# Designed miniproteins, single chains, continued (2): the designs that were tried, part 78

Each design is a single chain, and the fold is of that chain. pLDDT is the mean over its residues in the fold that is shown.

## One batch from the design tools (miniprotein)

Design m6699
Fold by ESMFold2-Fast:
Structure m6699 (fold): chain A 123 residues (1-123)
Amino acid sequence: SMEEEIRKLLLEFVDKLLNPEDEEIGLLLARYLYPVDAEENGMPNYPKRVPNPVSLETIRKKVESGEITTIEELEEELEQMFQNALALAPPSSPGRQDTLRLQEYVKKLLEPVRKKVEEMENS
């Protein structure tokens, strides 16, 4: 079905982010792969600052479960993930610049997937 093909495209996209071929991008993505363990990472205030925690593993599971069924829903979850990181990063920090660079990279990487979904929906 079209829904199954879209789900496959969304999973393939998330899997590219989980298994990046570019080593530099891979280092930037490393912090987003798995849920933040606030206790393990010494961030007891993380749940107060980030009420809606999102990781790439969380996004992948939501696509698998059918909680994310559209490219728009995937984009919203990715935006939430980056906004969470920006909320914790000081304005002049290297971490903020890395997050903004990665957000732009992911947005550009998503565009060919969006076009494929649009082509499927118009067929």
Scores: mean pLDDT 79

Design m6700
Fold by ESMFold2-Fast:
Structure m6700 (fold): chain A 87 residues (1-87)
Amino acid sequence: SVLEEVIEKLEEVLEALKTLDDESAIKLMSEKNREIVRLLEEAGMKELAEKVEKAMRQAVLYLMQGKREEAIKVIEELIEYVKELKE
């Protein structure tokens, strides 16, 4: 399922936010954002692709401000949203 693959990639982002330094986390987030948006666009899920891009941008901005816990919360809330959408 496309949504299952998206959840897996978002969980990788969440783990990176908990374990990596800011620079490494931002790099991985940029990579995963590109992969997720591509998957969602190919699946015709344009609204979800836009929501993911906005959430990822917000999380990166929080990291740049030293607000790691806020960045984590943004990604956790995005994961829960995608899980609800799947169920």
Scores: mean pLDDT 88

Design m6701
Fold by ESMFold2-Fast:
Structure m6701 (fold): chain A 85 residues (1-85)
Amino acid sequence: PLEDAQRVIRAIRAAADAVKEMGHTEAADKLRSIAERLEKDVKSAKTPEEIGKAVLEALNEAGDIILSLPDEVRKKAVEAARKAL
């Protein structure tokens, strides 16, 4: 659970980096904020269930941002995230 959460944090950060390199700074900042919140939530979690909920919420929010981006940016973000997993 914790190791999986750390992989998700890395994936979201990798996607943010790719999005920023493509010139979409606002979307990249939002993705970084999601990763930062997930890292904080995971550190404060008392149960595996709390970690799982935080991961799901972060994935849903990050996914919504990525899906709102142009096709070429979305493709690059998804590839960066996949490589970081």
Scores: mean pLDDT 86

Design m6702
Fold by ESMFold2-Fast:
Formats: sequence, structure tokens, C-alpha cells
Structure m6702 (fold): chain A 58 residues (1-58)
Amino acid sequence: SLLARALKTIVSPSDPSDVIPKGGIVRVVEEGPETLVLETPNGHRLTVPKSEVEILPG
């Protein structure tokens, strides 16, 4: 139930139609020390650096 806001537009490498716009809010499915696994709008799992997103208070 953790959420993150994209600090830049993030495009899924495997699906160019699967875009998280800058300021878009998505679910975090897994948190690592340096990365987050996000659930994208089209339902893919995408690993991104923590520097590219802002974790929102739950």
C-alpha cells in the first residue's frame, strides 16, 4: 500500500504505451535499498532508482 510520485516521465522499456507521467502516482510493490518496484498503469512491474520517485507517506 506504499505509493510513489514520479519526479520525471517514466516509460516502460517493454511497452512504450505504458507511461507514468511526471507527477503521476503509482503503487510500490517492493522497496529495495536503492530501487523501488512500481506497478505501472498497464500492470507491468518496473524497477526504478529511488532518485526518480518521491515516496508518499502511507
Scores: mean pLDDT 82

Design m6703
Fold by ESMFold2-Fast:
Structure m6703 (fold): chain A 55 residues (1-55)
Amino acid sequence: MSSAVRAAVAETGVDEAEMARLVAERDVEGLTALLRRSVPSVTLEDARNLIAGSA
């Protein structure tokens, strides 16, 4: 799950600094909204797993 999301995010040019900030803040909703701008299929669970650093 996280690997596919990371690949899609990298290809879509999401702002890495903004993504890192949201991860540091553990803002699941904000991270989901940011990622959904590029990958509409992203869920709150995907964002939570990204923040946790687990698959």
Scores: mean pLDDT 70

Design m6704
Fold by ESMFold2-Fast:
Structure m6704 (fold): chain A 63 residues (1-63)
Amino acid sequence: MEEVIKRIAEETGVSPEKVRELLSDEDLAEIEARVKAHPEISPLTAAIAVLNRRGRDPDLLFE
């Protein structure tokens, strides 16, 4: 979980605290599972896919 949050924060330029506010524990678990299954994708790419699947705007990660 913490590694995923840190990597997304590094890729977006936002703080880890903002990433934690935007993503639920369920979102983070699905992102981690996707990165584990497909190591070629970044945590940010997985986060965008998870947010889109849940009907949320992925641009929120880039506030």
Scores: mean pLDDT 76

Design m6705
Fold by ESMFold2-Fast:
Structure m6705 (fold): chain A 71 residues (1-71)
Amino acid sequence: MDEERRERIAELVRKSLLEAGVPEEDAQKAADFVRSLPVEVAERAAQIILRGVIEEGLSAEEAIKRAEEAL
């Protein structure tokens, strides 16, 4: 159950980043980072990453680092 939810969150992050023009390799790294986290933390990390990239114009790597520092 939590694994399926975490996978859906990770896939949403990957697809959203690809739609925003992030390279597939970087979008996959962000999804893999989210997939490695517990589901509660994964949701928060996904929000930070998507906001950082889409709203603030950060690179996927910078957004991942911000999420790691905020968790």
Scores: mean pLDDT 82

Design m6706
Fold by ESMFold2-Fast:
Structure m6706 (fold): chain A 85 residues (1-85)
Amino acid sequence: SEYKEMLELVRKAKEALEEAVESGDELEIDIAKAMAAMVAAVLIRHSEDEEVREAARKLLEATAGSVEELLKAMEELEEVLKKAA
């Protein structure tokens, strides 16, 4: 399902963000944020699942915030997508 693909992308983005934060590489952090924003935008636009859309909206908003806020939003979306997949 599309949700399984999106779940894998969220997991990869989260892993990339965690590695980038440890290294202090701002470009890698920005790439991880861009990946998260892409997944969120697709799910907001195309998902009929209200819980998925809500978690995706939170993730999109978090891409403008702190790394901690972004990681929490990624975790929330990952849990929701696991249930939907």
Scores: mean pLDDT 82

Design m6707
Fold by ESMFold2-Fast:
Structure m6707 (fold): chain A 74 residues (1-74)
Amino acid sequence: RKAVIDLSSVPGLSEEERAELTALLEELQAALKANDRARVQAIVARLRAMLPSLPPEAAGIVERALAEADEWLA
């Protein structure tokens, strides 16, 4: 089953930021399922670049996804 990531309730995110994060997290899950290391690395780099500007709730979600991706890449 596809993981559902709900960012609609996170305060401090614009609609554009929420849509971008949702899309990146969904692409990350798809890349992990496809065993596409190059795509996973590219998405991880983009998420890391966004992390310092995110509110704490969104940052926590992204950090969990990055930890999963890092473990998979190891």
Scores: mean pLDDT 76

Design m6708
Fold by ESMFold2-Fast:
Structure m6708 (fold): chain A 93 residues (1-93)
Amino acid sequence: GPRAAAEEALAELRKLAEAEPDPEIAALLKRLAEVAEEILALTDDPSVLARVTKLLEEALKAAKDPDKKKRKLKLEEILGLLEIIKAEIKITK
């Protein structure tokens, strides 16, 4: 289901964060995982869970980019989108 897909993507992101040799990128990946986990604790809405899963899958792809500047920029963009989703949930609750 949507929650299982989100939890699987989150688990993969955490594994990448632990394996990441660049401390700045590792910190970004850990922060992405923390915000995603907070969203999963706040909602069971399948449409929100699908949005989070898509963003986590995009983060997994971005983390593998050979260009560090592109990795950092894309991960920061995805983090911002997750923070917006978290804020939207808190406002509409």
Scores: mean pLDDT 85

Design m6709
Fold by ESMFold2-Fast:
Structure m6709 (fold): chain A 80 residues (1-80)
Amino acid sequence: SMEEVESFLKKVEEELERLEKELRENGATEELLEELKKLGKEIEEFYELAKKSLPPEYKERIEELLERIKKLAEEVEAAL
């Protein structure tokens, strides 16, 4: 359902905010990079399963989240 999609995206947004805070407080770590890669994979798997039933606004939100994760992962990897 759309409510389940919203719940999943909110959980991902909260996890990403937590990882951004972890980078600020503890710096770049291999563990942080691993968590970011895992989060990105989770979103990609969700998108592949749901893409046929997702409204355009949710597709844009997913693409934005993937871009944020990619940029953060690149920042962490560059600092290692």
Scores: mean pLDDT 84

Design m6710
Fold by ESMFold2-Fast:
Structure m6710 (fold): chain A 89 residues (1-89)
Amino acid sequence: TEAENQERVQQFIRDLLELTELIREGKLSPEEIKQAADHILGLLPQVEALKPSPAQQAELAEALRRFAEALEEAGFSEEAQRLRDWLAQ
């Protein structure tokens, strides 16, 4: 259960970092970027419910900051701000 939750958090972090790189490389359309941002924002409460370890919380925060930066650079400033607001809680 805890080990399964930890692996689910690590998979989310890996997927988030991969998605960030795809955005930065210009591999996603604007529609795909918007869908990805909305999907990630919708998953955040579920990821928190998995009770990530302090180390995983730090990795997740860093991955989310990088994702928000990539979104802002791609012109998705509203979605980037929603992520930053989530991180400030």
Scores: mean pLDDT 87

Design m6711
Fold by ESMFold2-Fast:
Formats: sequence, C-alpha cells, structure tokens
Structure m6711 (fold): chain A 81 residues (1-81)
Amino acid sequence: RIEELEEELLRALAEVERAVEEGAPEERIRELVERAREKLEALAEELSKRSEKVAENFRLAGERLLEAALEGKPVTGPPLP
C-alpha cells in the first residue's frame, strides 16, 4: 500500500538523518541510505501507476536527499506525494 510504503520510507529517512546528525561511520550511513533508496523506489513504482509526473518528482527529491546524506550534509524530511 502507498501509505505503508510512505511510512517505511519516512522511517528509513529518519534513521539516515539521525545517523548523519550523530556522526555515524560512513559505512553505516551508506547502509541506511541503501535501505532508504529501496523504500523510495518501491513507493515511486506504486506512484508511477497513478501519476508518472508525481513519481518522477518524488524520485528526484528523494535521491537528492540521499546524496546529501552520503556527502555528510543535513537531511530534512522528504516532499511527500
């Protein structure tokens, strides 16, 4: 379900943000980012069935947040669909 996938993604992103703020090891941040990316793609795939434009915008915004985390920059909440 979209709502369930959204909750999973938000939880994964919150873990990434917390790890970055706590100065976790790079390997841990990468692990959490990969998990969040999996959730992002799952949600985007479901969204694409209803609106490809929303799915595209969501993927772009989510990937930018994940790349920022990998660079050690602050992560904020994602733009929700």
Scores: mean pLDDT 73

Design m6712
Fold by ESMFold2-Fast:
Structure m6712 (fold): chain A 60 residues (1-60)
Amino acid sequence: GPLEELARERAERKLANILAASKESPIIPQLALKELGFDPTKASREEALERLIEAELEKM
């Protein structure tokens, strides 16, 4: 629905910002992703996005 689409858009933007920061230092986004409660070496991009979508939905 519209809220899920908005949450996904916000989550993708947030993920893009995290990944953009990694272009200056690859260690920074690994730390940021660990702070979100998952290990980027074990979790897929899709799992990261789903967790970010859930966090955005909780703000609504």
Scores: mean pLDDT 67

Design m6713
Fold by ESMFold2-Fast:
Structure m6713 (fold): chain A 95 residues (1-95)
Amino acid sequence: SKEEVLALALYAIEKGAFYVMKKMYEKHKEKLSKEEQEKVEKLLKEAEELVKEGDELLERLKKTHKPEDLKKLEEVVERLAEVINEIEKILLKSL
């Protein structure tokens, strides 16, 4: 469906953003306070778990095409976008 194509595209974008944010954190982490580093590391761990879940859901959705699996992938995309935005805000404040 068009909804599946959109969800897959949005997941790919957010997964890419996760890797960019992780690399930016590794490059600039010494500019952050200890408290900011702990916050970003917690958010990166959450994003990593969401990417693992998203990869499993993507593989399942390609086989099943079930609305339930699509909904779960959309929820992963939404939460991953929120987590990435929070990381970006912390990094922008500290640079």
Scores: mean pLDDT 89

Design m6714
Fold by ESMFold2-Fast:
Structure m6714 (fold): chain A 61 residues (1-61)
Amino acid sequence: MVRLDEESRRRLLRIINETNMSDEELDKFSQAMENDDFETVIELLTKLGADRKEVEEILSS
């Protein structure tokens, strides 16, 4: 997550902790972040109960 500032990174980690990702989901998340596939990141986190608008805001920062 080299492109996110520390505050955005903290917000994203909080969402990940709240969603209780499985190891498989965490792997998908890591691959999507590595490939800058933010659409997949947004979809995955939203599927797990995160607010889509909040995730989009964090990734746009």
Scores: mean pLDDT 75

Design m6715
Fold by ESMFold2-Fast:
Structure m6715 (fold): chain A 100 residues (1-100)
Amino acid sequence: SKEEELKKRKAELHKEYILEALKTMKKMATDESIKKKIDQAIEEVKKTNDLAKNEEILSEEFALVSKKLDDERQLELMEELVRLAREYLKKKKALEEEIG
């Protein structure tokens, strides 16, 4: 059905968004141990399309990275993540209009 196709495409798009957000956090991370934890999170996200679990992974890694950044670097990270979230929402809306 169109509803099943839309659900699948939305899950794939959300996963792509989470992976891009994790890659952005890895690039901005200053600590090699944090970068390795983000690599493990990326591999975990690749194994599942569970939106809630992937959001939880993103939240946990964000808390870990942001704690090690100064205020200006935290703002830069937030601005990049907001940009990715806006791109995700725009693509999600386009999918809903295309398939829905």
Scores: mean pLDDT 87

Design m6716
Fold by ESMFold2-Fast:
Structure m6716 (fold): chain A 68 residues (1-68)
Amino acid sequence: MPDAERAAATLAGLMRQEAARLGAEGIERSRKAGDAMAAAWGKQDAELGAVLRAATERTVAELEAEHA
């Protein structure tokens, strides 16, 4: 879904910026924010929530690998 893809891309970009600013703390903070967003939207649209959850998990894994 274009809107879900756009939301996921925006979230990933913000997570990368927080990781760049705060390192490991930024990654953990971003994970919590992404999980909260996925949970909140998942109550209204389960598929959108799942897309945001998957994007959050993938972005956290990439950032953890980059900042190891």
Scores: mean pLDDT 78

Design m6717
Fold by ESMFold2-Fast:
Structure m6717 (fold): chain A 105 residues (1-105)
Amino acid sequence: SLEEAAKAIRESIEDLERFVIKLLKENATPEQLLDGLIAAEEKHAERLAPVDPYAAKLSRETVERLRQAKEAGASKEELLDIVRDYLTKLFLRYHIIEAEIEMKK
């Protein structure tokens, strides 16, 4: 349902924000950020797939982008740019689903 999709996307956003803030406070290395983000987003993609295939695709594309960044030896700043771009796309998707829920009432 749209309500299940909205909830799953909101929970994924909140989990990602808390995780990034925690790692930044702990002065995590780029490698620690990468490994943690990849693991977290693979789980998010799995949870999103049954409720919103589009959001699941965004998550999977972000995992692939993070894996490419790992191979390239990306900086912490470059990794945070990837996270920012992903959060922006996820927030837009969330708002679209919220609007669709409201229109059906």
Scores: mean pLDDT 85

Design m6718
Fold by ESMFold2-Fast:
Structure m6718 (fold): chain A 97 residues (1-97)
Amino acid sequence: GELEELVRELRERGLSEEVAERLLRALLESRDELARRLALRILRQALEAGLSPEELDELAELLVEGIRLMEEGDIAGAIGQFLRALGIIIERELRQR
């Protein structure tokens, strides 16, 4: 499916196997459509931004935590994790100028 293809492409760019497995599981098991949609948008931007393997792992871990917090009703915590993930992308794009 679309999720499996996206995670596969991220793995080809250097996302570690263990983090990729946790990310795919979080995306597939999430019942919060908004959290899943936000994570997918960030992941697509990460794929385009040319992140390092280390930056991809950090970003994916932040998204897994953000999804978890959203499911627990910690909206503020979830927003914080998603903003940190977006920050990794913004910093990478600014360095490529």
Scores: mean pLDDT 87

Design m6719
Fold by ESMFold2-Fast:
Structure m6719 (fold): chain A 63 residues (1-63)
Amino acid sequence: AATLTVTEPGPLAPGESGDLVVTNTGDVPVLVAVVPPAGYAADPASALIAPGGSATFTVTRLP
């Protein structure tokens, strides 16, 4: 089974950005997609994370 550890950015003010870091602590590759809620953006929208790897997504709260 896939096992992920997620480090979330703190609360974001309008126009503010923070980093969402996803680490794959499991034994299989995982394709992670970020679906931001209304009023937010994320870049990149998805990343393939190898076992033991990490991906950083920049999350921005829209003004």
Scores: mean pLDDT 79

Design m6720
Fold by ESMFold2-Fast:
Formats: sequence, C-alpha cells, structure tokens
Structure m6720 (fold): chain A 68 residues (1-68)
Amino acid sequence: SLEEIKKDILEMAERVVRLLRKQGLSDEQIREVVRKIVNDWIDFYNLSEEEKEEVLKAVDELVDRLLA
C-alpha cells in the first residue's frame, strides 16, 4: 500500500539524515543528498505523480523536523 511504502521511505530517509548529520554535512548538503536518494526510491516503487508528491512532501517535513 502507499502508506506502507511511505513509512518505509520515511524510515530510510531518517536513517540517512542521522548518518549524514553525524558525518558533519551541512543542512543544505543533507537536504540535497536525501532528495536525490528519495527520488531514486520513488522511481523504484513506480509511484504515480500524485503519490510521489505526497511522499516527497512527507520527506521534506521529516527532514525539517530532524534538522530543527
């Protein structure tokens, strides 16, 4: 389901953000890397454009919370 895919992507994105932050990357660099990785994951899952937008929005909100 979309909710399960979204949950998996968010959990993977959170792990990546935490790893990159520990490695000392800037907030801007973390956002760029996560965006690229998440787009690759979305492409792998063959999501529709609307589903892709929903997942990307949730990822952006997650990254903002983690970097706050």
Scores: mean pLDDT 84

Design m6721
Fold by ESMFold2-Fast:
Structure m6721 (fold): chain A 79 residues (1-79)
Amino acid sequence: SVEDIRKKALEHARQVRQTRDELERALKEGASPEEIARLRQRHADAVAQLKKALSELAKNGTDEEFEKTVEEISRILNG
């Protein structure tokens, strides 16, 4: 359902924020190149999953549902 796609997009947005914050902390703390590469990949995977969920929402939802979800994602990423 559209609601399930929206929920999945919001969950992936939370993972994008979490993995971004983890990567930023590791960079500030001087983590190893191997750890930085692992965290970069984890963040890239989270971003890819969010993009996929937004693509599915654009295909199956209304413009209003899409815009509302993008606004909610923006609040998650910037809050």
Scores: mean pLDDT 90

Design m6722
Fold by ESMFold2-Fast:
Structure m6722 (fold): chain A 91 residues (1-91)
Amino acid sequence: SAKAQARREIERALRVMRLTGQLVRLADQYATTGDVAAFRAGLAALGVSDADIDRLIAALTDPSTGGGERLGLIFGVAIRLEDRREAEARA
């Protein structure tokens, strides 16, 4: 039903928001400490791909990358991570 579909979409959106929050906390810790090894390890522990880890590090270390672009990249990583988790849960 449409109501059951809307419920699943809301639950997915909440999981993406929680992942976004976890990624933002890791990025904030990295901005404070400069510890790229800890940042990579934290992203890998969440299941973020090596390609997305490299993109996030590049964006966060480039002073020309704006805050909106950084947020967009973080959100995109959260969506891709949730997509993989959903695919894994269906196996």
Scores: mean pLDDT 85

Design m6723
Fold by ESMFold2-Fast:
Structure m6723 (fold): chain A 65 residues (1-65)
Amino acid sequence: DEKEKRAREILEEILKAVPQVLDVRFEGKRFVIRMRPVSYKERMFLLAAQVELELLGFELEVEVV
């Protein structure tokens, strides 16, 4: 599925760009990322990624610990 492949690519870019990520849970079409506090730039990057994933039918949920 082309949309699933693109969604995984976006997730991989998040993992490269945000070193504060602790773990990722997959719940069907929802990616749940647990992370430590991030900077404003990283927060904006995550927001952009959430929007792109939503257009593909996927959800990105961020849990800050």
Scores: mean pLDDT 85

Design m6724
Fold by ESMFold2-Fast:
Structure m6724 (fold): chain A 80 residues (1-80)
Amino acid sequence: MSPEEKKRAKIEIELGSMYTLLVMRAWVLRKEGDLEKAEKYYELADKIKEWLERLPEMSVEEQEEKLKEAKKLFEEALKE
């Protein structure tokens, strides 16, 4: 596997992990009746999913930029 392929795989794994955690947290929040916060988590998850689906069409540099944006948004969403 090339260095670029390894970097792309790592980015995909990290974005996928954030997507899964957001969906799981949204599900819990929805069950607890916090519909507004659940909706925000689902909206962020959908945005990350869109990027995941477009990853094969992106340069590795663009993928790194999307990962940085996703991490920032994810951290902001998890703040109390």
Scores: mean pLDDT 84

Design m6725
Fold by ESMFold2-Fast:
Structure m6725 (fold): chain A 65 residues (1-65)
Amino acid sequence: SPEEIVAELEANPQSATAQFYWGVQEETNGNIDEAIAAYQKALELGDPNSKESLNAKKRIEELQA
């Protein structure tokens, strides 16, 4: 749920996974700038070669097009 994503991000703001799902939530709500920022933070904190990071990169490229 959106509330669960927010709670997890508040509890662990340095989690790449929490930042990624926050980006997905913001994108779903049409908050594009916030989604991009969250995806960028997920990339900063996570493994750049992970499937999650590859998806975040793809979302950033599509949203900035």
Scores: mean pLDDT 79

Design m6726
Fold by ESMFold2-Fast:
Structure m6726 (fold): chain A 94 residues (1-94)
Amino acid sequence: SREAEKRAAVEGLARALRLSPAELLELGSRELGLSRAEVRDLIYQLMTQSPTQPISERQAKMMEIAWEKGYERRSEEEKKRFEEALKKQEERLK
């Protein structure tokens, strides 16, 4: 069904960004002022459109917001690794 295709598109994008599908839909809904269904439709359009077609301003904003959130999650993981390494160094000095 088309609904299954839309779900697959959201799941694919979420996985690429290391987000859950629910997090991605909530993020888009909150930041763009759209319903979760409208965000799903937007993501589906973005993921299924030809690479040669220009993206809409709304599609660009959705990708920017999603990419920024994915980057924040990766940065948090990197910060945690840095903090753990720092604690190990402090234990060696004590």
Scores: mean pLDDT 75

Design m6727
Fold by ESMFold2-Fast:
Structure m6727 (fold): chain A 67 residues (1-67)
Amino acid sequence: SAAEQALQAAKGELLAALARKIAESLGAEKIKVEVIDNKTAIAIGETKDGTYKITVTEDGSYSVEKI
């Protein structure tokens, strides 16, 4: 239904917002965010100290990796 589609999209947007906030907290000023199946958000953030990959999943877990 349209309501179910809207809910899934909203979930993806929340994951993306969280991934972006984590990247910002690391000092990232250039941030790119991708959402996969509304279940995973990946943010790539550039800081003065290097580039970081942040992954946030629907179960509330997240990881931060320097790439």
Scores: mean pLDDT 83

Design m6728
Fold by ESMFold2-Fast:
Structure m6728 (fold): chain A 86 residues (1-86)
Amino acid sequence: SEELQALENKVVNYLLAGWLATGDEAALQEVSELMVEVKKLLSQEEQTELFARLVAIAEEGRAKKESPQAILERMKALLEEALARA
């Protein structure tokens, strides 16, 4: 869907920004691998809800001036929780 694609693009952009700010290529790779598994295992509706939550974490974290590393770890934790429930 258009909404899902737009949300996925926002998540990817926040992940790339986190990588650029931290230099942590391993964290970027781990989150990217979790995103691939989510797309295989979750429905499009579940993916839309999850990606909207990931965007909210990134946007709220930036607004609160959380470290880029802390934002990446929160995004990773949410993806891991979603996969554990699938």
Scores: mean pLDDT 82

Design m6729
Fold by ESMFold2-Fast:
Structure m6729 (fold): chain A 68 residues (1-68)
Amino acid sequence: MPASLEEYREKVTEVVREGFEQGLSPVELTERIKKLVEELKVKNVGIPETEEEQELLQRIAAHELALA
């Protein structure tokens, strides 16, 4: 099943929290988020491939990272 925007947001929030608990730097958190996005794309057929949807996902990730 393709990942929903809400699922992506939840996964990004989870990674940010884990990184915060581990004392990771913002740079390390950004790399973890990128890796998570790549893993989700590989595992889910039909993930949004349009530029608009990818921009929205990146914006959600940036917002969650800024709140950490």
Scores: mean pLDDT 63

Design m6730
Fold by ESMFold2-Fast:
Structure m6730 (fold): chain A 78 residues (1-78)
Amino acid sequence: PMLSVQEFVDMVEAELDAIEAEIRTLSPAQRRAAADHIRALLDAVLAWARANNAPQADLARLEELAAKVRARLDAIVA
């Protein structure tokens, strides 16, 4: 069975603190590279969801998740 958008969002949110802690162990240059890669993946996921006519509620949840992740990445690389 495929993961639902809600299950995916919940799983990512549960792991955010662990992911952030791992990225913080990297050098400043590696943190920026990791942040850029994650941002590109978020953009790709959102583009895929829009192109595949994801329900508006699911799209809103993905956009909210993306905003939270982007804010945390910006704080890590500042």
Scores: mean pLDDT 80

Design m6731
Fold by ESMFold2-Fast:
Structure m6731 (fold): chain A 90 residues (1-90)
Amino acid sequence: MKVLELAREAVKEIKKKVETYSGENAEAALEYVKRVEEAIKKAEEGEELSAEEKLLIYAAAGYAAIARGEEPELIEEIEKLALEAYEELL
């Protein structure tokens, strides 16, 4: 599934950048990465995702899609899914 692949790539890139960070910024980024990785694992295992877990996956996937220059249609679809998950949180 392309969205989960993109989310994993975002996590990979953030982990690489975190090595250049220090202190509180590194800790915050690592905590975010952990939450995204846990959400991806649940999705891959076929477990039901919360709205927060969906948002984490779709936001990460959107970041990677933009960074890789993926097709506009795919980026728009991911943004729509992220927005729908965000609305579930309200």
Scores: mean pLDDT 78

Design m6732
Fold by ESMFold2-Fast:
Structure m6732 (fold): chain A 62 residues (1-62)
Amino acid sequence: SQLEINRKIVEEWLEKHKSTLSDEELETAKRVGDFLLKRQVSPSSLRAALETLEREFEARRK
């Protein structure tokens, strides 16, 4: 199902970033991921949102 695909996208993204993000950033990412899963967005929209979030976190650290 789309929900299973989206859950995997969120899980893989969080695993990839767990060592680079702060606890607060991880909590924010988990909340955004959960929100998007509940809204049943497309996988492409989910990937785009997570990519945007990653860039925002990186920009704030520079």
Scores: mean pLDDT 82

Design m6733
Fold by ESMFold2-Fast:
Structure m6733 (fold): chain A 81 residues (1-81)
Amino acid sequence: SNLLAGLTEEGLKEIAAVSGAIADALRAALPALREQGMPAEVLALLEQAVAVLEQMAANPTRELVEQLGKLLEEIRRLVEE
């Protein structure tokens, strides 16, 4: 994406750090979301997003950022109906 094309090396390091924090927060929230009746397909996409975020925390790449973006777009679409 054009927004990602301008990221610097420092920006990618920041994405790695933030990705780890977001992955931890989402993983902690998943049991409550499941208990509150979040649709199984949305939960599955959130689980995939956590896995991608964990990979980005270890080694951020443009491909992983794009994968995360696509997962978040699908989640948004399903939640907004």
Scores: mean pLDDT 80

Design m6734
Fold by ESMFold2-Fast:
Structure m6734 (fold): chain A 61 residues (1-61)
Amino acid sequence: SDKELGNKVVELIKQGKIDEARKMLEEYYGQKVVDIIYDSANRKLYVTLEDGTVKVFDVEP
C-alpha cells in the first residue's frame, strides 16, 4: 500500500540509505525517481518521477 511504502522510504532515509529508498520507489512505480524530499515537520514525503509526476505521501512520525 502507498502508506506502507511511504513509511518504509522514510525509515530508509532516516538510516541514510537514500539509494535503497530510491530503488524501492523506482521498482514500485516502474519509473526513475528524479527527486525525493522528506518534510519531517509536516510529515510529508514528496517523490518526483521522471515523467514529472509528483507523488505525495502522508508519513508517520
Scores: mean pLDDT 85

